# Designed miniproteins, single chains, continued (5), part 25

Each design is a single chain, and the fold is of that chain. pLDDT is the mean over its residues in the fold that is shown.

## One batch from the design tools (miniprotein)

Design m16842
Fold by ESMFold2-Fast:
Structure m16842 (fold): chain A 80 residues (1-80)
Amino acid sequence: SDFIDLVFELAVITEVLVAAEKAGRPELGDEIVKLFNELSKEARKKLAEEVTKIGNEISDPEEYVEKVYELVRKAKEEQE
């Protein structure tokens, strides 16, 4: 369901933004959201799943946000 996919994506993005604020880097959170929204629907689904896995492995907000930023940039590059 497209609706369920959007709800999942919004939950993941919310967690990223909260982590970016905790890391003292809200601007990085905004950049991640911007890049994420430039991805195809398929790439967004795949990235949201990968980000969820990383959130389970990385407890430090700064390390988590930096890793998410690497992944979203890589996903964007792979679409070019």
Scores: mean pLDDT 84

Design m16843
Fold by ESMFold2-Fast:
Structure m16843 (fold): chain A 67 residues (1-67)
Amino acid sequence: MEEAIAGLRALGFSESMARDLVHLALHGSEEQQEAAVAMVGQLLGPEAAARVRALIEALRARKEAEE
């Protein structure tokens, strides 16, 4: 969890925005997650969007493994 927040902050997100993205990855709908990735792509470009998508997928996998 802390590693994901640090990774998002390294991409230029604030701590609050990074925490919101982590929350969306763990508790948000697929539609909300895709909307967030699309927004990142529009603001920061496709490379940043790909990194955010990978982090969301990693967080979802971690959540699934925790149960």
Scores: mean pLDDT 73

Design m16844
Fold by ESMFold2-Fast:
Structure m16844 (fold): chain A 75 residues (1-75)
Amino acid sequence: SARKEEALRLIGEAERAAAKQGGPDGLAALEHLGQARRALEEGDIETAIAHLRQAASLSGPEGARLLEEAIAVLE
């Protein structure tokens, strides 16, 4: 769906931000983003949103903004 594609685009941008952030929080955010992608592929929107919220809490301001947009697209 167009919403899923837009969410995946935003997740991709957040993954780049998390990789640049680095450190333990950046790595943990990347792990949650991987789980969110898997949940979206399985059609489990609730699990995807939960992982995106965890990733946002571990991200700097730009990454958090991108993930908040991805959550809004999925809700």
Scores: mean pLDDT 89

Design m16845
Fold by ESMFold2-Fast:
Structure m16845 (fold): chain A 84 residues (1-84)
Amino acid sequence: DELRQAMFDIRIATVDAIKSSLSPQDAQEVRDIVIKLVDLSLQSAENQQQYQQSVTDVFVNQNDPSTLTTPIGQLIGRYQQLLE
């Protein structure tokens, strides 16, 4: 349920970002990242934990996205850079 809510929140943030001022190219990259994050996080419990940890590290703890070395972490770091 919490993962579902997080995925829903990301989709809403993606729609808002696209609607607000992203270029068509940046909007497409954001969509591609969201699709990859959903696919990867649903493949295993370990990937789901990496997703939750990376979101916490980047968005809650404000850690430098460059410290994220996992594929999911790198996608979340890029997503954060594109959002604003």
Scores: mean pLDDT 67

Design m16846
Fold by ESMFold2-Fast:
Structure m16846 (fold): chain A 61 residues (1-61)
Amino acid sequence: SRREELVRRVMEEYGLSREEAEAIVEVALGLQKALKLPEEMLPKLVDFFATTEAYVREHRK
């Protein structure tokens, strides 16, 4: 499924766990539907949240 493909992509590209990747994809899907954004925006939303999470982890003190 597209959801599973996005989850695997987040895990592979950002080094996040499956649990974290699933949470990111779920939030992105929810936001896409809530804001009625085109499906083409879904990968961009996933990338945004995944990048934010990876950044926070790298820079946490």
Scores: mean pLDDT 81

Design m16847
Fold by ESMFold2-Fast:
Structure m16847 (fold): chain A 99 residues (1-99)
Amino acid sequence: SQTLTLVSDEKDGKTGKTVTVTLTMTLHKGPDKEIVTLQLPLETAFGDERLLSGRVLVGEATVDVDGKKVSRKVKLTLEIERVDPETGVTVRGTLTVLE
C-alpha cells in the first residue's frame, strides 16, 4: 500500500480566494493501477459530497519510487461511488502522475 499526501490550491467560486486543500489517502492497487477508491468521513475537508463529484485536484504528492520518497506533480479526478451515513463517502478516483 502507498500513502499519498496531495496539496492543491483551489479557487473558491463565491469569494474568488485561493484555498489550499490537503488530502491524505492510502492507495490500494487493484487490477487498474491508476484507479483508487477512497473512503472519507462526511466531515472531511470535503465535508460536502458535492465537492467530490467530478472534481479535479492538481497538486504535489509524495510517492515512493524505488524505496525513495519523491515529490511528483499529480492530477486526481474524483467521482462519487456511494454515500453512506455510517461509513461516509466512497469515491472512485483516477490518479495521473504529471511530467
Scores: mean pLDDT 52

Design m16848
Fold by ESMFold2-Fast:
Structure m16848 (fold): chain A 63 residues (1-63)
Amino acid sequence: GEAAARAAAERLLALGIDPARLAAQIRSVLDSNDPTLVAAALHDLGLESREDLALLAEILEAL
């Protein structure tokens, strides 16, 4: 959900991750429609759904 995506964005920004680059990488994963890549991204980002990945990308793109 939105809270999980926001928490992930805050955590990643605190680590010095480039929001534009990360957003582009998330969009690439979503556009691939590859369940293995989606599952890996969810695990790495601490998210539970494809919709949470899209929300995270939207938050990062709005920065």
Scores: mean pLDDT 85

Design m16849
Fold by ESMFold2-Fast:
Structure m16849 (fold): chain A 77 residues (1-77)
Amino acid sequence: MERVREAVREEAKKAGEYLGIELSDEDLQLTTVEEAFEVLARKIAEKKGIKNPTFEEMVDAYREALREKAAAERAAA
């Protein structure tokens, strides 16, 4: 169990770093990919100023963040 949890936490940290999201130790108390998605998507929505995001808003915020990051990387290349 600890190995799976650590793998999920490491992937969440990498995704957070890629998207410019800071995750606390409390945010990393997650065990599933779904929990990691919810934490990251919520943090992205909060960063965009969305309070109490719906699931749809979280999905949209996450997709938009990935698109913006990809565009920034292409602009820098």
Scores: mean pLDDT 72

Design m16850
Fold by ESMFold2-Fast:
Structure m16850 (fold): chain A 84 residues (1-84)
Amino acid sequence: DREKKELEEKRKEILERQIELGVEALKLAVELTVIAREKKLDTNLEEIEKLAEKGEVPEIQELLERLKKIEEEEKKLEEEEKKL
């Protein structure tokens, strides 16, 4: 009864946070694409990551670091959902 409602509310909260993180990730991907175009880089994310690791584009490094934090939080939410 009450436990079922608490589980449904927790699932809703996890889903809402997942949606928020997804929107933030999309915004960062757009910013990353804009910077890549301005620098005349290939918009392939794998190539962009390699350039960032070499320190060739510091603006992209900051965006990739923020994206990695979002991915880590998404993974944490997935593990939390599995526990429900």
Scores: mean pLDDT 76

Design m16851
Fold by ESMFold2-Fast:
Structure m16851 (fold): chain A 83 residues (1-83)
Amino acid sequence: MEAIKAAVVAAGTAFVDRLYAEGVLSEEQRAAALAALDAIGAATSSEEFYGAVQAFLDVVASSSADPEAALAAVDEAVIAAGK
């Protein structure tokens, strides 16, 4: 659990910072996405973890960012941490 959460937060933070640098996310959207990533890192159960991931994806979907790309980044981080 801890390794997976750390990997997802790291990958999600890098993804958000890249989109912000490219002008895809506003400052407010970046702050909201980072808050959702903090919730992922603070999750103490699988239910909390997946709920926080959904909240992160909802923030990305509310912007001009591609939610499919965000989901792919999360999936890759989970797979990598699970090995």
Scores: mean pLDDT 71

Design m16852
Fold by ESMFold2-Fast:
Order: C-alpha cells, then structure tokens, then sequence
Structure m16852 (fold): chain A 79 residues (1-79)
C-alpha cells in the first residue's frame, strides 16, 4: 500500500448557525491507496478558535472532499 502524509498550517472558516468562526491550527492529510480497495483520505485538525482561544481538535476519514466536509462538521460541533 502507498501512503502520503502532508501537514499544513491553516486558517479554516467553519459555519456555525448564521455565523462563521475562524479556526487556526495544523491540518494533517493522510492519503492511502490499497490495491482492490481504492483511495482513503484521513484528515485531522488541531488548533484553536481565533477569537476565543478555545482548543479545537477533530478528525475524519472518507473519499476526498467527503473527509474535509466531515472534519468541518465535527469542528463546528465543538464550538
């Protein structure tokens, strides 16, 4: 199996109700390819809400964009 890991410092804007909350932290993306299974993407975020300093940590797994969407939803649940 092939595995690729990328880490990036990011600012993510998360919709929470009618507002947008900015999160600042580190995003780690792991892409793994397995013969007969396909490609899996795992994303993890560790950071804080910019305005409040509240710690936010979330992770999700899926196929491409689905992993990112799930991550944003889990981050929003913590705010």
Amino acid sequence: AEEHVATQDVVIEVPVGDETVALEGTLTVTTRREDGVGVTVAVSFRGKAVETGQAVEASAEGRGAEAVEALLEKAAEQI
Scores: mean pLDDT 79

Design m16853
Fold by ESMFold2-Fast:
Structure m16853 (fold): chain A 86 residues (1-86)
Amino acid sequence: SEARLAAYKEQLERTAEGTIEMAKKMSKEEQEEALKQVKEDRARAAEELAADPGLSPAEAAELAAHLQRLAEEVAKEIEKLIKEQE
């Protein structure tokens, strides 16, 4: 259980890093679209975790909090990239 949650968090962290790396290579228009998608996907992901029968409420809350932190970090980095292109 603990090892499973740790692996999930690691996968989410790697995905966040990959998203930021890809965003650095995007045009401003693509970055703006990616930012919108990150914000929309965050809300849906939290709801999906809460509805997952394979996760306890505590596990779902822990993963949702971790996803929220990562999504906020990704959004901030993409916003910085957009700002840099002005």
Scores: mean pLDDT 79

Design m16854
Fold by ESMFold2-Fast:
Structure m16854 (fold): chain A 62 residues (1-62)
Amino acid sequence: SLEAQLAALRAEYQRVLQEINEILERIKKSGKMTPEEQAELDALTEQAVALERQIRALEKQG
């Protein structure tokens, strides 16, 4: 169902946001951002944007 699909996407979105926050906390504690951390953060940010777009598209359908 649309509701089940939305619930799954929202759960994944929250998971991605949690991972982003964990990376940001590591950066805050170390006082530096490594190239690997930047790449990881960029990838997670792209995932979050894609998930938000999918959620919005499905919400528009019903």
Scores: mean pLDDT 86

Design m16855
Fold by ESMFold2-Fast:
Structure m16855 (fold): chain A 87 residues (1-87)
Amino acid sequence: MSDAELEAEVTEAMKLMVRSVGKIAIETAKKKGNEEAAKLFEESTKLSLEAIDILSANPDSPEAQKQAKELFEKSKELDDKAAELLK
């Protein structure tokens, strides 16, 4: 019932959503026979989870916000590349 406990539960829910979406994307790429796209989705998911962990550990830090932004941007780059491979 502390604010930290509520923030931890929200963080875990966000990570579960990211893992679930990533799993679907990876399995879809594998079913299409595109192992390169599957690998890119795996790396994208990993970077998004790292960004969430950095923000949850230090949400008020400008440095943490910058690091998380860079990880989310890299994650998006890999996700976009994987999506192009599946077209």
Scores: mean pLDDT 84

Design m16856
Fold by ESMFold2-Fast:
Structure m16856 (fold): chain A 84 residues (1-84)
Amino acid sequence: SPSQQEALAVAEEAAGWSPRERARAVFDLVVRLNSIVGLSDVARLTGASRSTVSRVAREYVREGRLVRLSRTVYRAADWKPIPR
């Protein structure tokens, strides 16, 4: 399926990436999909430390790309008017 092909392409490209770069890729996807994500899930998926994942999430919040819902849960931010 297209989603499997996209996942494989990302995995192959990410094979040489740092854990931080993989965490950024996951948060980029969350932003693009207007989705919600838990930091523990990002850490498990990417192999990044909880500290690294938390730092990247805070960077995205400062950039206005994510909104913090709780200590461990973040959602996509959209600067365009959308129902929330």
Scores: mean pLDDT 75

Design m16857
Fold by ESMFold2-Fast:
Structure m16857 (fold): chain A 114 residues (1-114)
Amino acid sequence: ELAERLRNAVRAAADSAIDEVGLTPEQRAELHRKADELAERISRLVEEAKKRGLTPEQIADELLRLIDEFAEEWKKNATPEQKAAIDRLAETLKHAIRALFVGKPAGTPPPEFR
């Protein structure tokens, strides 16, 4: 379910970037494709990190690094307008990840076993 929440966050960030920057239909299609690639890589990273027993803080750090590396690689072949959209997508997504992993917990339910 964490992977699903992260995939939804990527899609929301992409939609927000499209609305803010005013990309062409062709550029919007490309942004959606790249957002889908990023969502897949994020899902795979989370699955592998959980198998390795990484803490939530370590998973968040790995995800933030992945997003930064993906955005920088994407910007190398992008127009100035596409770079603005990529930056907005990356910032929105990093903010969402920090909220999910570093934000205050919704409350600590007592453990069933004491």
Scores: mean pLDDT 76

Design m16858
Fold by ESMFold2-Fast:
Structure m16858 (fold): chain A 72 residues (1-72)
Amino acid sequence: DELERRLRELVRELAERYTARILAGERLTGGPLADEINQIAAEEGPEAAAAKFREILERILADALARGRAAL
């Protein structure tokens, strides 16, 4: 439970930092996720890109929590 809370907090902090950078018009680096977010920003604007980035992080967190629980 504490580990899950800390993971959610970390993901939220990362989402806030990166969404601020996306909204400022910064290009992300680091692989296919960055490329996808940059493309959305170019095509639909930075707010759409920021929203998509948050969705992806929430999905990753949910998958990680589900797999961690299953491993117990």
Scores: mean pLDDT 77

Design m16859
Fold by ESMFold2-Fast:
Structure m16859 (fold): chain A 87 residues (1-87)
Amino acid sequence: TEISSESRVENGVTHIETTISTDDAEKLKAFADLALAHKEELTARLQSVSPSAELEVERPSEDELVLKLRDPAAKIEHTTTYKLKPK
Protein backbone atom coordinates (compact mmCIF):
# COMPACT_ATOMS: atom_id res chain seq x y z
CA THR A 1 0.00 0.00 0.00
CA GLU A 2 1.28 3.46 -1.00
CA ILE A 3 -0.08 6.74 0.36
CA SER A 4 0.62 10.19 -1.09
CA SER A 5 -0.86 13.52 -0.01
CA GLU A 6 -0.75 17.00 -1.53
CA SER A 7 -2.26 20.19 -0.18
CA ARG A 8 -2.96 23.59 -1.71
CA VAL A 9 -4.91 26.72 -0.83
CA GLU A 10 -7.33 28.12 -3.43
CA ASN A 11 -9.55 31.14 -2.70
CA GLY A 12 -8.96 30.70 1.05
CA VAL A 13 -10.01 27.03 0.97
CA THR A 14 -7.50 24.31 1.92
CA HIS A 15 -7.61 21.44 -0.57
CA ILE A 16 -6.06 18.15 0.52
CA GLU A 17 -5.71 15.33 -2.02
CA THR A 18 -4.74 11.91 -0.66
CA THR A 19 -4.13 8.95 -2.95
CA ILE A 20 -4.03 5.44 -1.49
CA SER A 21 -2.77 2.77 -3.89
CA THR A 22 -3.22 -0.90 -3.05
CA ASP A 23 -2.50 -4.21 -4.79
CA ASP A 24 -5.42 -5.86 -2.95
CA ALA A 25 -8.32 -5.65 -5.40
CA GLU A 26 -10.63 -7.74 -3.16
CA LYS A 27 -10.15 -5.47 -0.13
CA LEU A 28 -10.62 -2.37 -2.29
CA LYS A 29 -13.89 -3.75 -3.66
CA ALA A 30 -15.12 -4.69 -0.15
CA PHE A 31 -14.21 -1.24 1.18
CA ALA A 32 -15.94 0.50 -1.76
CA ASP A 33 -19.11 -1.55 -1.23
CA LEU A 34 -19.03 -0.69 2.50
CA ALA A 35 -18.46 3.04 1.90
CA LEU A 36 -21.34 3.24 -0.61
CA ALA A 37 -23.67 1.25 1.67
CA HIS A 38 -22.91 3.49 4.69
CA LYS A 39 -22.65 6.87 2.93
CA GLU A 40 -25.72 8.33 4.71
CA GLU A 41 -24.52 7.10 8.14
CA LEU A 42 -21.04 8.54 7.59
CA THR A 43 -22.50 11.87 6.44
CA ALA A 44 -24.77 12.03 9.51
CA ARG A 45 -21.82 11.36 11.85
CA LEU A 46 -19.73 14.08 10.16
CA GLN A 47 -22.63 16.54 10.37
CA SER A 48 -23.01 15.83 14.12
CA VAL A 49 -19.50 17.33 14.53
CA SER A 50 -19.79 19.97 11.78
CA PRO A 51 -23.30 20.68 10.45
CA SER A 52 -21.90 22.06 7.16
CA ALA A 53 -19.88 18.90 6.37
CA GLU A 54 -20.64 17.21 3.03
CA LEU A 55 -19.50 13.76 1.91
CA GLU A 56 -19.52 12.45 -1.65
CA VAL A 57 -18.69 8.83 -2.47
CA GLU A 58 -17.92 7.93 -6.09
CA ARG A 59 -16.90 4.67 -7.71
CA PRO A 60 -15.56 5.62 -11.18
CA SER A 61 -14.50 2.00 -11.81
CA GLU A 62 -14.23 -1.33 -9.98
CA ASP A 63 -10.60 -0.42 -9.22
CA GLU A 64 -11.22 3.12 -7.92
CA LEU A 65 -13.09 4.73 -5.01
CA VAL A 66 -13.22 8.50 -4.40
CA LEU A 67 -14.28 10.02 -1.08
CA LYS A 68 -14.74 13.79 -1.14
CA LEU A 69 -15.22 15.56 2.18
CA ARG A 70 -16.09 19.26 2.03
CA ASP A 71 -16.64 21.59 4.97
CA PRO A 72 -17.37 25.18 3.86
CA ALA A 73 -17.40 26.50 7.45
CA ALA A 74 -13.91 25.08 8.13
CA LYS A 75 -12.80 26.04 4.57
CA ILE A 76 -11.46 22.54 3.95
CA GLU A 77 -11.94 20.12 1.05
CA HIS A 78 -10.33 16.68 1.37
CA THR A 79 -10.41 14.25 -1.56
CA THR A 80 -9.21 10.69 -0.88
CA THR A 81 -8.75 8.40 -3.90
CA TYR A 82 -8.35 4.65 -3.38
CA LYS A 83 -7.05 2.87 -6.46
CA LEU A 84 -5.58 -0.43 -7.53
CA LYS A 85 -1.85 -0.37 -8.31
CA PRO A 86 -0.87 -0.96 -11.93
CA LYS A 87 0.66 -4.40 -12.46
Scores: mean pLDDT 78

Design m16860
Fold by ESMFold2-Fast:
Structure m16860 (fold): chain A 117 residues (1-117)
Amino acid sequence: SDADKIKQQVKSLLQDTISKLQETIERMKRASDEEYRRLLGQLLIWLEEKTKEMQKLLEKAVKVEGSDSEFAKLIEEAVELLSKTIDELLANADDREAAIEIIQETIKKLQSLLDKL
C-alpha cells in the first residue's frame, strides 16, 4: 500500500540519520578544532536536507492516513526533533562537548521513534 511505502521510507530515513549522527560523533571526538567546525557545518547542511525529506513524507502520510493518525504524528515529532537539534547545535557550535551531547540525545530520541514503527 502507499502507507506501507511511506512507512518504509520513514524507517530508512530515521536509520540513515541515526547512522550518520553516530559516525559524526566518532569523527568529532578525534577532530581538531578546525576539523570539528567543518564537520559540524557539513552535518547542519545534511540535517536540513533530511528535515525537508521528512517533511515531504509527513505531507504524504497526512494525505493517505490523515493529520490525526499516529503515523503522521510520529513523523511530525521526527521533523520537530530534527529542527530542534539544528537550532541547539547552532546555539552550541563553539562547544564541542555540548554539541556531541545534543547529537547523542537526538540519536536516543530517533531510536525511540524508530522502535514505534
Scores: mean pLDDT 92

Design m16861
Fold by ESMFold2-Fast:
Structure m16861 (fold): chain A 91 residues (1-91)
Amino acid sequence: MSLAEKLIQEMKKVYEEGKEKGLSPEEIAKKILEAAKKVFEEETGKKDPTIQEIMTLLHEKHPGLPAEWQQLTDEEFLELVKEAVENELAA
């Protein structure tokens, strides 16, 4: 499995587990970010990776991802994921 596939699978798993347990959107978003960083660190050996580094690598393998996501800070990514989770849980 590619690094991109591992990242997507782990993030999806964390989202599904958080949704099932009734975690807040903020807590789910934080767990998704932590999971992405952990998988990236384990696969690449890079300590304390930024979301920008993770998204840059994902975009290289999956160019269909929005290019603007490569410019996100960890804080900006966390806010976007929180909003996405809030919208999904409200639907």
Scores: mean pLDDT 77

Design m16862
Fold by ESMFold2-Fast:
Structure m16862 (fold): chain A 70 residues (1-70)
Amino acid sequence: PLQPLSDEEAARLSRITAELHRLVKKAEKELGISPVEFADILHRYRLGDTSDLTEEQLKLAEEALRVVEA
């Protein structure tokens, strides 16, 4: 069985999840990017495949990764 997370780790993941959810909603409202499209953008950014991404999409991917790393 998987080791359960500590209260601190669980709280951190909860905050990260909430912030990512807010970013997804902002992307949909401001740029018309669906949650599925947002996930694809983040995936491409992680692979270093940024040639097809707009400046706004690159900024969203960077912000999402900063939230995860914080």
Scores: mean pLDDT 75

Design m16863
Fold by ESMFold2-Fast:
Structure m16863 (fold): chain A 101 residues (1-101)
Amino acid sequence: SFREQAFQEVDEALKLMEHGLNDKNEAIGLFTWTVAVSEIDFVIRQLIKRGEFSTAIQLIDYTIEQLEKLREKAKKQGKDTMAKQIDRTIERLKRIKKEIE
């Protein structure tokens, strides 16, 4: 399923994001985060390009929910830079969703 593949790819990127958040080296963690964001962006853009707007919206909503959980973890760990990057990613995804609704 097209939908199942998209959700699987985003789940893999979200796991990479969690590894980046837990990295003791902040520069490596932020680089890992940036790679994962690029993977999520690619998947969402491919769905939009294919006219799969309903799947893209559902994937964005799922991704935002998972990012809000990661933001809470970042705040609890005192990783303010990472928490701000997560907030920016959430706001960007909300804008993309609004444009395709």
Scores: mean pLDDT 87

Design m16864
Fold by ESMFold2-Fast:
Structure m16864 (fold): chain A 68 residues (1-68)
Amino acid sequence: SGEVYEGTDTAGHVHTYEILSESSDGTKYTLKITDPNGNVSTITVGRDEPITTIGGGPVYLSLLKKVK
């Protein structure tokens, strides 16, 4: 946990994705998502499922830039 990824939405704003935890079976992870306005949300998603972002379409963690 503590890994941080960045993705750009359709408006060109950067969203930050932090991995808070992974499920014991490795099939899900809990993410802290920070939007460009500083709003924070927590979501649990499947490892291979798309993440729905504020202001953008679905993104996959594997396609995001790892920054930490």
Scores: mean pLDDT 73

Design m16865
Fold by ESMFold2-Fast:
Structure m16865 (fold): chain A 87 residues (1-87)
Amino acid sequence: SEEEALKAVKELLEEVGKKTGKTKEFSELAEKGVEGGIDAMIDSLFQAASLSDKELSSLLAAVANALITSVELGKKMAKKALELVKK
């Protein structure tokens, strides 16, 4: 569902913010995405990617492109990305 995809991406953005010391910036991007829906979350992911190193930037852009393709694919990619970031 859209709600589940937005939640999964929010959790990913918050974890990346925590790992990179940009907790406030990434939480604000996550909030904008949850409030604005899928299109806003895609914008937030690309903004987060621009604030990240090469590896994290590529990962966040991959999740954004998955969301552009479908909500379900975006949700799955966000969950996989979250597990990679937590390690």
Scores: mean pLDDT 88

Design m16866
Fold by ESMFold2-Fast:
Structure m16866 (fold): chain A 106 residues (1-106)
Amino acid sequence: SEILEGLDEADRAALEEADRAVLETLLPLAEEAYARGLPLPEAVQRILRLQDILRKAIEEGKLEEAAEEARKLGEPRLAELIEKGDYKGALLEMARAARAIAEAAA
């Protein structure tokens, strides 16, 4: 995407770090919950909500709705970046939030 083309090496490293944390910590928890017939862990649900917020902002252009949902999720910085149309900043803030959620679940 055009957003990914605007990322520097440090930005890409931050995204890779977040992806690794999510995969190593939350994927096993989601698999265990599924195997036991339990609902998805709250951490997994929060990350799916962050992804939906960015989809609404970037793909659908629903900036006001996406920013409101980000605030309700407790991510005011993500909401601010979405309102400014700073899609690169919003992607990086989502990655930071996802990593923090994964680290808290570990």
Scores: mean pLDDT 80

Design m16867
Fold by ESMFold2-Fast:
Structure m16867 (fold): chain A 95 residues (1-95)
Amino acid sequence: MDEIAEATGRLLRAVGPLLRSRTNPDARAAALEALSYLGRALSAIQNGDFEEGRRYLELAKEKAEEAGKLANNPEMAKDVIEAAERLVEALEKEV
């Protein structure tokens, strides 16, 4: 349980820079969509629906990449993607 909690904490911290993006409104819109999918993924995981959780994490990664490209700052997207991958790995070890 601590491993999933740590991975979740890392994911939430990685998401912060997407919200603080000042580069352009389209990048912010994509970042908000990534957050929406992240919230759905976390809810699915908490309910024990790991397959649905993984699907929403992949959608969140796609939107995070879009936000990074629109902001001309792919490093912001990279942190979210890496954190999401670690959460998926932690879940696969416990299922």
Scores: mean pLDDT 74

Design m16868
Fold by ESMFold2-Fast:
Structure m16868 (fold): chain A 55 residues (1-55)
Amino acid sequence: MKENEEISQRLADILRNSPSQEEREKAVEELRKELKLPEEYTFALSLAPPEPPPP
């Protein structure tokens, strides 16, 4: 079973539920702590945002 793919889907769901950048950061940190993932996952999310940030 590929845990990496499951994590990616969970991250996508979190980003969709968190329109605000502040909420996204909290959700990402909580997910990382829950799964005990390396900081690389946090960098990946900031590296490829699906939509441009609002003002």
Scores: mean pLDDT 62

Design m16869
Fold by ESMFold2-Fast:
Structure m16869 (fold): chain A 73 residues (1-73)
Amino acid sequence: TQGENLKKAEEEILKNNEKLKERPVSLEAQITLGVASLTYGVAKLLHRKGEDASKLAESALQLAREAGKLMGL
């Protein structure tokens, strides 16, 4: 569901940000995480307004997971 995907995206983004504190990561990983974070923010705003953000929430989660993979998570 939209809410579940938003929660999972937030958890993945937080995990990725903690990884950034431990060691240097690629510029690609940093950019991917940045896009994931922005997409999550937009999806969360639309969700709070009662708008359908399902696709954006899924995209945020997928981008956050890709950033994690690039960081070895």
Scores: mean pLDDT 85

Design m16870
Fold by ESMFold2-Fast:
Structure m16870 (fold): chain A 74 residues (1-74)
Amino acid sequence: SAEELVEEAMKRENSDYISLSTLISVVLERYPQITQKDINEALRKLVGTTGFINAHISREEAIKLVEILLELSK
């Protein structure tokens, strides 16, 4: 599931870099109940700071972010 969402984001960008905005868009399309608060909390947990705004992240980091985000949306 997390891997599928990350793969879709990478396919939309057609690059080895994952845009955080594209990844979040893909996640929100399938999980529209996810809030900006959930996104901010997931980013904080991943990096220990608020906001990876306009950052490119690795596939490993993207998978971890999606896993945290889906856990928070329960």
Scores: mean pLDDT 73

Design m16871
Fold by ESMFold2-Fast:
Structure m16871 (fold): chain A 87 residues (1-87)
Amino acid sequence: MSREDLERSARSLEEAARLFEEELEEYVELAKTDPRKAATIISAIDILASAAEFVAEQAREAGDEELAERAERAARRLREIAREIRA
């Protein structure tokens, strides 16, 4: 991937993490009332976290440590959000 592609991917993943964080309480309540729908959301978040981990690896291989750190931070946040919904 080009550096511009990695930057766009990192930005999109950072934005996704922020949006899921904003709705975290709603998703936690959803897990209590509709566990199947909550499971679908958790699955989507896990896919995004894996994508962020991949972007971080690609950025590090390209020598862009700052971009790698940004993507790793997004991945960790997405994983944390998924854990909170599961609890």
Scores: mean pLDDT 86

Design m16872
Fold by ESMFold2-Fast:
Structure m16872 (fold): chain A 65 residues (1-65)
Amino acid sequence: IADSIDVEELKKAIEGLIEELKKNPDNPSLFAALGILVTAADMAGDTELAEKARKELQKIIEESK
């Protein structure tokens, strides 16, 4: 497999950023970082992880509006 991305590491990073965003929903840097990791998950072929992260992100955005 040509995929060198560690999916477990990526999953932990995404989960950590989601928790941080729940504490600071008005932090644009955290939104940008999570977006980058979601894109990396899609590129790694883990679309389910990317979709879960997008759903959590949407929930945080809705709660902040």
Scores: mean pLDDT 75

Design m16873
Fold by ESMFold2-Fast:
Structure m16873 (fold): chain A 83 residues (1-83)
Amino acid sequence: MATPEEVARRVRERGATEGAAIGHANSYLQEGGDPAKAAENFRRGAELGDRQAKEAKTPSGRLTAEWGARSARLGAEVFEELA
């Protein structure tokens, strides 16, 4: 079974910040340590973020949504590798 430390390591290897690595490891713990379930959650988060970016009425709102979608996609890819 993948550990939270393994999740954080793989997120760091993809060039994410330490905060993002800790965040993804904590999300994995919240999903009960199930990488398949975590991957599905992060894929849904990425889709929501992409939609919010398209619907954003301000440059700041669009940037925030685009950044969130990218972070969620990175998490999904890590969890898909661990599943």
Scores: mean pLDDT 80

Design m16874
Fold by ESMFold2-Fast:
Structure m16874 (fold): chain A 84 residues (1-84)
Amino acid sequence: MEAELAALRAEYAALVAAAAARPPSEAEVTRAVQTLVQIYGLLFGLDKATVDKLLKRIAADPYDEKTNQEFLELVKPKAEELAA
């Protein structure tokens, strides 16, 4: 888990650094959002099938509000449970 999380964080940091130097492509935005979903999936122990479904939707449209809302609904209860 920690090695996978470190690799995902490094990938996200590299994408953010690239975006600071030049406008990101749609593919780079898509990959950054997918990387964040994977990071939170590992941190909150989200089901792999659910994470894979979200990644597929993000690949189709990284700006889809419904996909973003579903992701937030999944992490909010887990974050509250972790804080307790």
Scores: mean pLDDT 75

Design m16875
Fold by ESMFold2-Fast:
Structure m16875 (fold): chain A 82 residues (1-82)
Amino acid sequence: MEELIKKYKEYADKYNETHDIEYKKKAIEVLIEYLRKLGLEEEAELLEKAAELLLESEDDPENQKKVNELVEKARKIVEEKL
């Protein structure tokens, strides 16, 4: 679990520095794995949907907003369980 939290923070920090969508995708993937290990399958499925939206329309502002909302929701769940 500690390695997943570290990887998530590392990718999130890189995304904040570079704004490279690939780091955002990697951060989401780590959050999905973390949520599944906690037994939070519903939240993991929401993040999977967010990752799919990033792949289908990387430059769509509405899809990016939905992705950001789903990521933020999952991030709060992870922080509350720690």
Scores: mean pLDDT 73

Design m16876
Fold by ESMFold2-Fast:
Structure m16876 (fold): chain A 83 residues (1-83)
Amino acid sequence: MSLEEQLKQAIEDAREGGRLAKQGKEEQNGVKYAGGAILAIGGVSTAALVGKQMGRGQEASREAERAAREGGMETPLHGLLAE
């Protein structure tokens, strides 16, 4: 898998994670919410690492966070990967 493909996949994982977290919150399903949040965080983290290898780490991280929010995640992901 190329770095471009890995970045695209990470951004999609962040979006799906945000969607799953929103569904879990709406369904009052803590396991689904936690799983969605973990997937979104993993997607943002992977996008940051792959983006860094491409010289676009900050942009890639921002795109993945935006994708998670577009999916429906209400909790900001900024700060979780900065520490």
Scores: mean pLDDT 73

